Designed miniproteins, single chains, continued (5). Designs and how they scored, part 49

Each design is a single chain, and the fold is of that chain. pLDDT is the mean over its residues in the fold that is shown.

## One batch from the design tools (miniprotein)

Design m17805
Fold by ESMFold2-Fast:
Formats: sequence, C-alpha cells, structure tokens
Structure m17805 (fold): chain A 88 residues (1-88)
Amino acid sequence: AARRGLELLRRAEELAKKAAEYLEKGDYEKAAEYLEKAAELVREALPHAAALAEELGVDPAALREGLARRAEDLRKKAEELKELAKKK
C-alpha cells in the first residue's frame, strides 16, 4: 500500500516534469494533457494515504487532504493551459 502510493506519486511527479518541458516549448496543449494525467495519478494515491502517512509519521487526514488539494490544483492548471492553447 505505502509503496504503491509512493510509486503513483513518483510517476505523477515525472508527468508534471514533462508538462513543464512542454510548457517551456510553448506547447500548452501537451502540457495540459500531462498535468491532467499527473492529477489523475495523485487521485489514485488517495486510497493509499493512510499507509503513506503511517510510513512518513504524519497525520493521515492531513496527508489525504493535501493530496486531494494537489490533484485539484494540477487539474485546474491543466484547464487554464487548455484555454490558452485554444487562443493561440
């Protein structure tokens, strides 16, 4: 459980990194796609939040809320970039 959650978060970080690379190239459409995928992986990590919190020695409710907030932030940024891509 904890290792699976860490793997999902690690992959989400890799996707966010690729989104940043596409954003640097001015490819807002691809940047948005990668951010949406990153948000989805963070959401998939939510059921593992309790096991992750136990491994890290933090409050499980706080970690779950933090992950949910990060997923929403990533999704919102993806939506903003999709709108910018349509206005090119």
Scores: mean pLDDT 82

Design m17806
Fold by ESMFold2-Fast:
Structure m17806 (fold): chain A 81 residues (1-81)
Amino acid sequence: MDEKAFEALRADFERQREQLREMVEQYREDLKNIENYSKTQILAKMITAKLLAAMLRALGTDLALAEELDEIAKQFDEYLK
């Protein structure tokens, strides 16, 4: 069973939590330059931000960062309409 693999992935994810802030900042820069992206690229960014937020909530960590990622995903969704 992948229990040891899950714990290793969780530990790696926790070590990378600092880098999640950089990803949020990159998404904000992407929003400022949204006109340079295709609808497919915008959709991919929205889905990735939502998945990261869901993962943070599932792990019970960095809930404020999860809320920021959800807000970023909503802003990307506005450009898909």
Scores: mean pLDDT 78

Design m17807
Fold by ESMFold2-Fast:
Structure m17807 (fold): chain A 82 residues (1-82)
Amino acid sequence: MKTAEEVREILRKLAEAYKNNDQEKIDEIRASAPDDLKAFIDALEKMVEKIGDPEVKAEVFRAAANVDLFEARKIITKALQK
């Protein structure tokens, strides 16, 4: 069982990997995540797959790390519109 802090740390590591456009690190973090968190990460990645900007992808994962899915959704919508 992962604590909320461990889950947030994993999401923050993903945010940093996306900011650096480090695909190997992204894949490593995904592979090491708990199964329940993997499903959540996959859902977030599916939402950001249309966003080409790695910094915007990083912002989404940072918002998710703070359990602010509403802010994450706003960032995605803004990136797709403008």
Scores: mean pLDDT 70

Design m17808
Fold by ESMFold2-Fast:
Structure m17808 (fold): chain A 58 residues (1-58)
Amino acid sequence: SAAFEAQVRALNDQLDKEIDKILKEAKENGMSFEELRKKMRELVAKHQAQVDALEAAA
């Protein structure tokens, strides 16, 4: 339980950093809102899959 909570927090911290990186890259490259939405959906889906896998292994 405590180990699971710590791993979920680490994944959430990683997600926040990845979101910041995507937003910075979008500003730098003049990324369209459609491309940004696709990248964000992929990132969220990846995060959810990691949390689901961790939960299934717990």
Scores: mean pLDDT 84

Design m17809
Fold by ESMFold2-Fast:
Structure m17809 (fold): chain A 71 residues (1-71)
Amino acid sequence: MEEEVRKIAEAPDSDRMGRLSVLAARMVDAPPEEQAKARELFEKAGLGEEFDRMVAMARVGRELGANPPRA
């Protein structure tokens, strides 16, 4: 986790967002404790907001796929 977050933070801007998106999607299925740790590491790297947005989008996608809204 920590090394993976560091590699994302050190990546070029265009590559960084792609890698961050992939990790955020993985975090949706991770335990809350692991999600909190990843968020803290990204916050220290100045990417906390971006990580929060990516995770929120991934969660919405998962919720809509697993539990569609009442018709």
Scores: mean pLDDT 72

Design m17810
Fold by ESMFold2-Fast:
Structure m17810 (fold): chain A 60 residues (1-60)
Amino acid sequence: SLLDEARELLRKGSEAFEKGDYEEAIRYYEEALRKAREAGDTWTELMARKNLEEARKALE
């Protein structure tokens, strides 16, 4: 389902972030955000958005 896809992408983004692969994390978080919006999963959308901001800051 779109909800399962969004949450799996959020998980993959977090794994990449923990490894210091911030560019990869950004890619996964952007996809998670898109899929969460399509699924209407407000929690995953919020988490993807917050994590995306942190990953972008890590590249500054």
Scores: mean pLDDT 86

Design m17811
Fold by ESMFold2-Fast:
Structure m17811 (fold): chain A 74 residues (1-74)
Amino acid sequence: DLDRLLRELERRRRERHIREVLEVNKELGKKFMEEFNAETGPQIDVDLRSHVPEVEELREALEKSFEVIKEVEK
């Protein structure tokens, strides 16, 4: 049944796009932390603990943005 195959392909495509969006979000957070570590030096633990909320805010804002885009597509 061609319709079943088309639905499976579309589902896989959407899942791939969602995965890519989540991976970009994850990489962005990782990059931010690496850049911060490079700048901050030996006080990494203290400074990272202070800036973890900023990284989380960035991640959440990015997640919310993609969630809104996904909802609009519906």
Scores: mean pLDDT 58

Design m17812
Fold by ESMFold2-Fast:
Structure m17812 (fold): chain A 55 residues (1-55)
Amino acid sequence: AALEAGRAAAGAGDYRAAGDAFEAAGDTARAAAVYHLAYLRTGDPEDRARAEALA
């Protein structure tokens, strides 16, 4: 369920929600990757910090 929610959110361009869903599913590598994409899109330092914490 969480992996499916993460894929749906990523497909919609909501990388922050996708990262949260993948992290909840225990897929920390994918969560880190989509938080990094969120940061590149938004410039939000919180998205960067989340990506770095999981990398």
Scores: mean pLDDT 77

Design m17814
Fold by ESMFold2-Fast:
Structure m17814 (fold): chain A 86 residues (1-86)
Amino acid sequence: LAEAWNNLGNAYSNLGQYNEAISAYKQAIELKPDYAEAWNNLGNAYSSLHQYSEAISAYKQAIELKPDYAEAWNNLGVAYVSLGEL
């Protein structure tokens, strides 16, 4: 179940285990490629590791799937600012 992998990713993120979170979110996306929430969560995990280019790509996928996804738009903007600071 894609939702179970997404929830596992959330649990890893809460523990600060971002590499494990990324693996779990990728598994959720493998099972359900149109899972906008999992793409947004993948971006959040990449951002936590300061991998802003990867985060931007993931947020763009979330927005492509759900154009009214306000949280993903906000996260995309923050990631662009952070990438510009590096």
Scores: mean pLDDT 89

Design m17815
Fold by ESMFold2-Fast:
Structure m17815 (fold): chain A 69 residues (1-69)
Amino acid sequence: MVVLVRKGDFGEEEVEELKRLEAEVLYLGPNSRIVASLKDVKSLKRVILGEDVTYDESLLPEGVEVIRL
């Protein structure tokens, strides 16, 4: 299982990192923002969001599990 941990703005470069690593879980630290589409990350099963993470649900893949801390 590959887990990616990031903080800050999660943009296109970070999405390409998820694809390259075939990450199954993404953890975004507190006050992060998702600013690019994750819909094409076929490996992604779960997104764990720290406090005050902002995102648009339309940017997430269908069927991904979202956990807020």
Scores: mean pLDDT 82

Design m17816
Fold by ESMFold2-Fast:
Parts: sequence; structure tokens; C-alpha cells
Structure m17816 (fold): chain A 94 residues (1-94)
Amino acid sequence: SLEEFLKEVKRFLETYFKASEDVINAFLEDLEKRLKENPEYLNYMKGTPEDIVAVIVALLEGKKVEDIRKEYSFSEQTRLLMKYLAEIENKLAG
């Protein structure tokens, strides 16, 4: 479900990226909006870090999950996610 995926993303960001609460909340609000517009992306999640990162990057890039997995290695996908988190942090800093 959407709610369970967002919960998994929150735990993932808290555990692996150590992002601040305000950055995580802003990111999750944007991600929820994108997932409500594109609910088919939920079919790709299995709760692994690899699945979570691929789905997030695909939504942010406006691409299919399969295309992201072919175009970017897992480490490149993780760098893209880190870049998006940094952009949110900079925007919130004013």
C-alpha cells in the first residue's frame, strides 16, 4: 500500500541517510503526491533498499523502474537520491 511504502521509505532514510526530520518530512510529502499520481510504481517495491531506491529515483526522474535499473547502477541511483535530499535541505535552509 501507499502508506506502508511511505513508512518503509521513512525508516530507510532515517537508517541509511541519517537525514534530518524536516528534510525527510518534505521529501515524503513530495513522494506521496507523485505516488498518488502514479500508483503503478508500488508494484515494483519489495521493501529492499534496492527496490526502495529504484522506485524513488524512477518517480523523481519521470522514468520506468526497469529503465532506471538498466541506466544506473545501485550506487549511481543512491547518489541521485542523495542529490535530491541535498536539494530539499538547501531549499528549506532558505
Scores: mean pLDDT 81

Design m17817
Fold by ESMFold2-Fast:
Structure m17817 (fold): chain A 97 residues (1-97)
Amino acid sequence: SLFEEINKKLKEIGDTAEATGNEEVIKKTTVLITAMAIHLAAVSSGLLSASEFAEITKEIKEELVKVMREAGVDEESIKEIEKLFEEIVELLEKLEE
């Protein structure tokens, strides 16, 4: 399902953050992906639209990327995180169809 694909990408974001070994990045990522999982549950329950969650996802991406850059994380890891967030937005757009 599209919800399972999104949850898989949230796990991949968490795994990428853990691979950096940076405690602040790992902690911030855990908080943000937990918040995203709660919003995804709200979408699946009809309490939040997929388009509203897509906008929240874009804001969370910008916040995490900023923290990763300030922590000196390599650009390859940052680009992987950006790609995973963009893929989540694409999956959310499919939920509106």
Scores: mean pLDDT 86

Design m17818
Fold by ESMFold2-Fast:
Structure m17818 (fold): chain A 84 residues (1-84)
Amino acid sequence: SRAAELEEVARKVQELLEKDPEKVRELLTPVDELLRELAEKLKEDPEKAKELLEGIERVMRELAENGDWEAAAERLRELLKEVE
């Protein structure tokens, strides 16, 4: 299920945040904005919500694999622009 997928990604991100808390700030703003957009799209446009969730999942998987916080933040900002 998508909820289980998101939970797994969240656990991986949490592990990275605990390892390097000084990099947390770089992700917090775009993640917060994307989650707000996702919540809005779920009510109005479920297909767009699915697309956004898949994009977020991909960025978080890449972050979990390589630990590149700056690249992850940049990709999340790009996803936010695509939702607009």
Scores: mean pLDDT 69

Design m17819
Fold by ESMFold2-Fast:
Structure m17819 (fold): chain A 86 residues (1-86)
Amino acid sequence: DLTEKAIRSELETAKEHLAAGDVVRAAQSAIRALQAVIHVSNDEKLKERLQKIIDEIQRALAAGDEAALREATEKGLEEVEKALKE
């Protein structure tokens, strides 16, 4: 599935940016992965949960709060990994 490959690619890119200390680029890749999971999911509760994480990442980006951005991004990546396992 092209969508699953795209989600995995964004997940890997986000992890690489986090490892390099580039939290902003990691967050951007995480948002794209989360949006892709929302797009293909039929689980309304999962979609709502992932959208709240995207909103949290976007607020941290706007505030320039790197610690909050890292925490929200890591939480988002964990949710993407769980969605890919199911």
Scores: mean pLDDT 86

Design m17821
Fold by ESMFold2-Fast:
Structure m17821 (fold): chain A 78 residues (1-78)
Amino acid sequence: DAAAQAARYQAIQDAIANSANMDPIVHQIYQLMLQLQPSVAAQAAMMRQIATYSQQQDWQAMQDLRQRLQAQVAARQA
C-alpha cells in the first residue's frame, strides 16, 4: 500500500531530522534504515531500541547496531 509506504518513509525522515540534536552515530543508523526499508514493525522495534540505548548512553550497543545494519546494506549491494 502506497500510503503505508509513505508513512514509513516519513517516520524515518522525522527521526533523522530529530536526531540532528543527537550523536552522529544515531543519524547513521537512521540513514541505514532508509536504505534497508524495514517493515513497519521492524522499524518501530529498532527505533525503540535506539531510544533505549541513547537514554542509557550505551554507545557500544549503538555501534554494534550500526555495524550490523551496515553489513546488511553491503550484502544487498553485493
Scores: mean pLDDT 70

Design m17822
Fold by ESMFold2-Fast:
Formats: C-alpha cells, sequence, structure tokens
Structure m17822 (fold): chain A 70 residues (1-70)
C-alpha cells in the first residue's frame, strides 16, 4: 500500500543517514535525518506518495552535492 511505501522511504533515509554518520559524512547524514523528519510529518498530514517521493529525491540530490565537500 502507499502507506507501507511511505514508511519504507523513511526507513531508507534513516538507514542511509546512519551509514553516512558512521563514515564521518556528518553534513550528509544531517540532511537525510532532516528529510526523514519531513517525510514523517508529511505522512502524518496524509500527503500523497507523489509529494513524499518529491521530497525524498530532493534530499538525495542535496546529499550528492554535500558528499563532495566532506
Amino acid sequence: SDEDEKEELIEILRDQAEKLEKAGLLKAAEVLRDTAKELEKMKKEKASLEEILKVFYEGQEEVAKIVEEE
């Protein structure tokens, strides 16, 4: 279901943030944690899967830019 997919996306961001933090990529980890918190808020407010996916991908693009700087 869409709700299960939303939860899976949040878990992916949390897992990625933990791995980045362990690798010393602290700024990238912060971006993913903030993105995960935003997705949690959006899920509680019943945002569509499409809206959640947009924010998810925006977070991934920010991380890609930051990883080159850490």
Scores: mean pLDDT 84

Design m17823
Fold by ESMFold2-Fast:
Structure m17823 (fold): chain A 90 residues (1-90)
Amino acid sequence: LEAEAAELRRLAAGLDAMVAAQRAEVDARLAAARAAAADPATAASGQAALAAAEATQAIVDENEAAAARLSAGLTKKAEELERAAREAAE
């Protein structure tokens, strides 16, 4: 029970880290697209890249929301197992 709870907490942490990495990549793409859109020589392609990056950001936002729900569920289950372990151990 305690070992299973610890594993669920590790899975939740790994999920959070993966989503944070996706956010960092999208933020970098948005920054590059904004810079290109601000340059008169690349404004048209920069605006297209910005629209694409914003669409990707929406997907990452959905992934973050889904990951947050999964992480919360894993944490709740870990807490239930920890409680059961305490009750069983007396």
Scores: mean pLDDT 84

Design m17825
Fold by ESMFold2-Fast:
Structure m17825 (fold): chain A 63 residues (1-63)
Amino acid sequence: MDRARELFTDLGINGEVSSLDQAFAALRKRGVSDQDIADFRASIDASAAAGRQAALELAQQLR
């Protein structure tokens, strides 16, 4: 199990942080490795790219 993803999900559900940078800082404070954080950030960036693409497609259907 990816510990970094599990901790990030818990922080998101609890609302302990309001921004992505604060979430990553909290993960480091809880002992998550820099590599796990980097892998998780890459996953989020990929999801954000997919979200932007979907938004553009929807915008093209609306005037």
Scores: mean pLDDT 61

Design m17826
Fold by ESMFold2-Fast:
Structure m17826 (fold): chain A 62 residues (1-62)
Amino acid sequence: LVEKATEAIVEETGLSRETARELVEKALAGATEAELLAELLALGVPRGVAAVAVGKILALLR
């Protein structure tokens, strides 16, 4: 599941696998949807893409 979520972020956003894995680990540690969205936006990901990526992570992990 962690690997699938990491790959989904990489494919959706184009971020590095390391950055994507950090986001997945934060989600597993209980980071909120708002926190994950804010981090993706800070990394330059467009809002629509960020929302889809966060949705995929949460659906796979929760």
Scores: mean pLDDT 79

Design m17827
Fold by ESMFold2-Fast:
Structure m17827 (fold): chain A 64 residues (1-64)
Amino acid sequence: SDADIPGLVEQLGDPDPAVRAAAVARLAALVDTSPLAREQLAKEATESTDPLTRANALRALSAP
């Protein structure tokens, strides 16, 4: 849900690769139904100072 989005976005840069993968999958599932998920992922993909967070945000926007 939209309430989960800030926490999932933070997890895109998590030190645990399993946590990152789960966050990408959960955010990808929200992209089609949540304008907030699309907006926050686009922002992270372009503006995050962490290269890992940027790459995972782009994956979430692009992945099924």
Scores: mean pLDDT 81

Design m17828
Fold by ESMFold2-Fast:
Parts: C-alpha cells; structure tokens; sequence
Structure m17828 (fold): chain A 79 residues (1-79)
C-alpha cells in the first residue's frame, strides 16, 4: 500500500461506517478501525519483503481481524 491507496481505503472505510450509522455499535466501529490498522501494517510489512513478520502479525491478531471482518460485513450490508 502506498500513501494514495491507504488514504482511499481509509476514506471508503469511514464512508461505510457512517452509512451504517446506528446499525453498528461504537465497539464494532472501533473494532473495524483497529482491524483495518492491523491489515495496513501487515500489507506494509509484506511490501517490504517481511512476509514472515506480516504472517505473525495476522496470527497474533486473528481474533481482532475476524471480529473486524464480521463488523465490516454488517457495515457493508447496512450501507
């Protein structure tokens, strides 16, 4: 991910969360954002050739990423 791709992804994420409104709890909104930050870090590590570190980050944050994916699916379906 370069800076432009990251900004675009972040804007789309914030638009989805806003469109979902009351269908997402504040905790779910926080989880989506935290999962997104972890995914971005993993992508940056992979881009730098640090694939093992990226895999480890994903494994250590598996529960957060799964919760974020479920909450994001709710946001997409609500928008």
Amino acid sequence: LDKEALEKAKEKLEELIKAAGDKLSEEEKKTIKEAFEIAVKGQQLAAEGKEEEAKKLAEENKELLEKGEKALKIAIEAA
Scores: mean pLDDT 78

Design m17829
Fold by ESMFold2-Fast:
Structure m17829 (fold): chain A 58 residues (1-58)
Amino acid sequence: EEELLRQAKEEIEKKNYAGAAALASQLSPEKILELAEYAESLGDGMLADVLREMAQEK
């Protein structure tokens, strides 16, 4: 999971939100929330909201 989280963060930095979301779907809810906080820290609040919803569905 740590490797997937790292890759998802890299995809966010590259502005590849579809790739980041696909990787996030493989993470635990706790890791998805960590990724959402990271996206929000970069100013991507809309992506952060999507990730929080994904975590809630698990």
Scores: mean pLDDT 79

Design m17830
Fold by ESMFold2-Fast:
Structure m17830 (fold): chain A 86 residues (1-86)
Amino acid sequence: MRARIEALVAEVQRILDERVSQEQALAALAELEIDDPVWRELMEAMIRKDMARFEELAARLSDEEVLRVAEFTLGLLHGVAAELAR
């Protein structure tokens, strides 16, 4: 599980480096209705590349929840990148 989470976090960071700005990603996240504040903070930590905050929050969640949040964040960034490529 940990290796899958690390791989997804690396993909998120790659998209932010190559295709989507941090500002664009945070703006897209702000438009989403996310009921769990810990999930929102984890997504923001990934987008801001705040790995210390990410690890702190991830330690409080199950690996399955962290994986889902990382997958959702990656999906959000892919969506933003696709819109920008039009």
Scores: mean pLDDT 82

Design m17831
Fold by ESMFold2-Fast:
Structure m17831 (fold): chain A 73 residues (1-73)
Amino acid sequence: SMAEEAEKKIEEALEKAEEAIRKSDLDGARQYIEEARKLLEEAKDILPEEKVKEFEKRIEGLEQMVDQLEASR
C-alpha cells in the first residue's frame, strides 16, 4: 500500500540520519532529517495518527542529538 511504502521511505531516511550521527557527519544527518520531515509531511494523510506522532518524536530526538553533538565540539 502507499502507507507501507511511505513508512519504509521515512524509516530509510531516519536510519541514514542515525548512521550519519554515528559517523559524526552532522551535515549529512541534517539533510536526512529534513528528508524524513518532508516524507512525513507528504504522508500525514495516509498514515495512522500514532505512526505520525512516533516519527515526529524520532525526528525531534535526532535533531536534539545533532545539536548536542555540535555543541560538544
Scores: mean pLDDT 85

Design m17832
Fold by ESMFold2-Fast:
Structure m17832 (fold): chain A 80 residues (1-80)
Amino acid sequence: MIDEELDKVFEKAKEAIEKGDVEGLRQAMREMVELAKKANTKEVVQKVYDRLIEVGRLAKEKGLPLEVVEDMIEEFDKAV
């Protein structure tokens, strides 16, 4: 189910944040954007958006460059 795929990618994003892995975070967020595009339903798009916002919050708390989060949110907005 899409929810299981989203949860797995969200865990990857959290692990990247804990490691300070900016490229791993970018890859995980890109996978989230692709899940929204693949499902192409308002419900899944909203779930992905909520998770991307939570990832941004966690990245900010860890002091990671917010530019990667902003870039990926912009990519999401263009994709859906």
Scores: mean pLDDT 81

Design m17833
Fold by ESMFold2-Fast:
Structure m17833 (fold): chain A 77 residues (1-77)
Amino acid sequence: AAEARVEAATAEVRRALPDASEETLARIRELIAEAVRHEEAARRAEAAGDLEEARRLREKALAAVAEAARLAAEAAA
């Protein structure tokens, strides 16, 4: 499930940025994978009742998404 989500998101980025380097696309994929892992870990923490850990993990996921968006914007310029 996580790998499928990463692959789908990476395919969308590749479609949106046809002229982006493979290095840039690989870094964006890495950040998407990081965000997905943190979101899934946050869901598990929330299910276990660890709301503080869930919040911390969601903040890490948002940071990874923000960095991926920054790299995508740079590649589109």
Scores: mean pLDDT 83

Design m17834
Fold by ESMFold2-Fast:
Structure m17834 (fold): chain A 66 residues (1-66)
Amino acid sequence: MEQKIEEAKQRLVDAGLTPEEADAIIAAVKDPQALNAVLERATAGLSPEQRRAVLHAVRDLRKALE
């Protein structure tokens, strides 16, 4: 499972987030309200393409964690 978290963090950073922002998203991944708040804040400055990449990484991580 650790590999999925590391992969998600790298994908989030590659999409334009800082490592700190990526860590905050991962920490909130199982709390939908906290996750939505962190995602809106972290992605506010991203392009639509970067935001899509972030959302795909989060979706894949949540699916892996169930």
Scores: mean pLDDT 80

Design m17835
Fold by ESMFold2-Fast:
Structure m17835 (fold): chain A 74 residues (1-74)
Amino acid sequence: MSEEEIQTRIAQLVAEFAAEYAARQPKTVAEIEALEKEFIARVEEEFEDDPEAKELAIAALRQAARRLKAQLEA
C-alpha cells in the first residue's frame, strides 16, 4: 500500500466514523467508546500486514473519538 493510499484510506475511515456518529447520535461517552472500539477492530484486521498504517489509522480514530467525547462532556 502506498503512502497516498494509506492516507486516503485513513481519511475514509475517519469520515465513516463521523458518519456513524452522526447516524447513531450517541448520548454517552460509553457509546462513543463502543463505536471507537468497532472501528479500531476494523483497522487492526485491515492493516494486519502494515503496522505503520495500522498505528496511524488507530491514532486518527482515537483523536476523532476524543474530540467527540470532549464535546459530549463539555
Scores: mean pLDDT 80

Design m17836
Fold by ESMFold2-Fast:
Structure m17836 (fold): chain A 105 residues (1-105)
Amino acid sequence: MYLEIEVDGKTYKYSLPELYLIIGRNYLKKGDYDKAIEWFDKAIELSDPNSPLYAEALTLRGEAYLKKGKYDEAIKDFQKALDIDPSNERAKKVLEEALKKKEEA
């Protein structure tokens, strides 16, 4: 299922998981990590496993977990995202940060 919007005479299609990522990212930016995780969970549930969108949802949920000090959960999400997209420099960077934070805790 997806929503269609028209902007400047062009039709754009947003899937439900894409919309859930947008909502979750907005909560993440506002510092509401619990709400961000809820929306990323919804995006993950509705996404095709091993898709780029699924990998992005994992990376963003991991970032929310990292901000909450949930290092084990963050590491799991980042590792899974990198298994799907090994070229994701953002996921590599936040995984390194999460591993360092876990060792310092």
Scores: mean pLDDT 81

Design m17837
Fold by ESMFold2-Fast:
Structure m17837 (fold): chain A 82 residues (1-82)
Amino acid sequence: SKEEAEELIEKGKKYEKEGNYEKAGEEYEKAGKIYEKQGDLDKAIEAYEKAAEAYKKAGNLEKALEAEINAGILQLKKTILG
């Protein structure tokens, strides 16, 4: 649901302000998955990029890489594959 994804972005921003980067990454990743499923590639890419940044700040390089890969695939789909 679009409203659910928007709430998850809000939660991620709140966790970032609190310095809880791991939780911020989790919320952004969940939002990215919802936007991706709904075909909103722009918002999905943005959410995955925010997740990657948050996970890097948390020191969770594995999840950061996963989020970067997800954003990259969607970016290629948008710009090259249509």
Scores: mean pLDDT 88

Design m17838
Fold by ESMFold2-Fast:
Structure m17838 (fold): chain A 60 residues (1-60)
Amino acid sequence: MEELKKEAEELLKKLEEKTEKRVEELLKRGDERRAEIEREVAEALKRMIEWILKKELEKL
């Protein structure tokens, strides 16, 4: 239980850090459209991870 939650939190943290870094680099280059797409993809991935975690918690 704790292990799965911890792994999900670490994965989300890494995803957030990588996304913020990529978005900042894209914005510095003036690629606003790509930065927006990167944020949207990251938000979709976060929602999927949260959904999976919620489903696993429901089994406990």
Scores: mean pLDDT 77

Design m17839
Fold by ESMFold2-Fast:
Structure m17839 (fold): chain A 62 residues (1-62)
Amino acid sequence: MISEEQKEEAKKYTELAKKYYNFYKESGTTDEEPLKKAIEYAKKAIELDPENEEAKKLLEEI
């Protein structure tokens, strides 16, 4: 069962993924480094909390 601590950690990674994805969009999608970080953080969030809908939606949108 996913612990509350893992859910909090997943939320932090989801926030980081959103920030990097937003940075990628603001750059006109020409810089792939923020995109790679967004994907990595979103995947980490899902690994910690597979029910994290925001991380799943973000990864699907990328």
Scores: mean pLDDT 79

Design m17841
Fold by ESMFold2-Fast:
Structure m17841 (fold): chain A 55 residues (1-55)
Amino acid sequence: SLDERIAELRARMERLYGEMVAALQAGDEPTLARIAVEFDRLWRELYALEAQRRA
């Protein structure tokens, strides 16, 4: 379902956030840049799915 897809995206973002915190503490700039790009993709996808649910 749409709600299941949204929940899966949110779970993926939560895991990614944990990796971001670890990379920030390690000073791993390349990893932080990579994570930022991936986060942007997930946010765009989540926004589109939530818009479909509200329609």
Scores: mean pLDDT 83

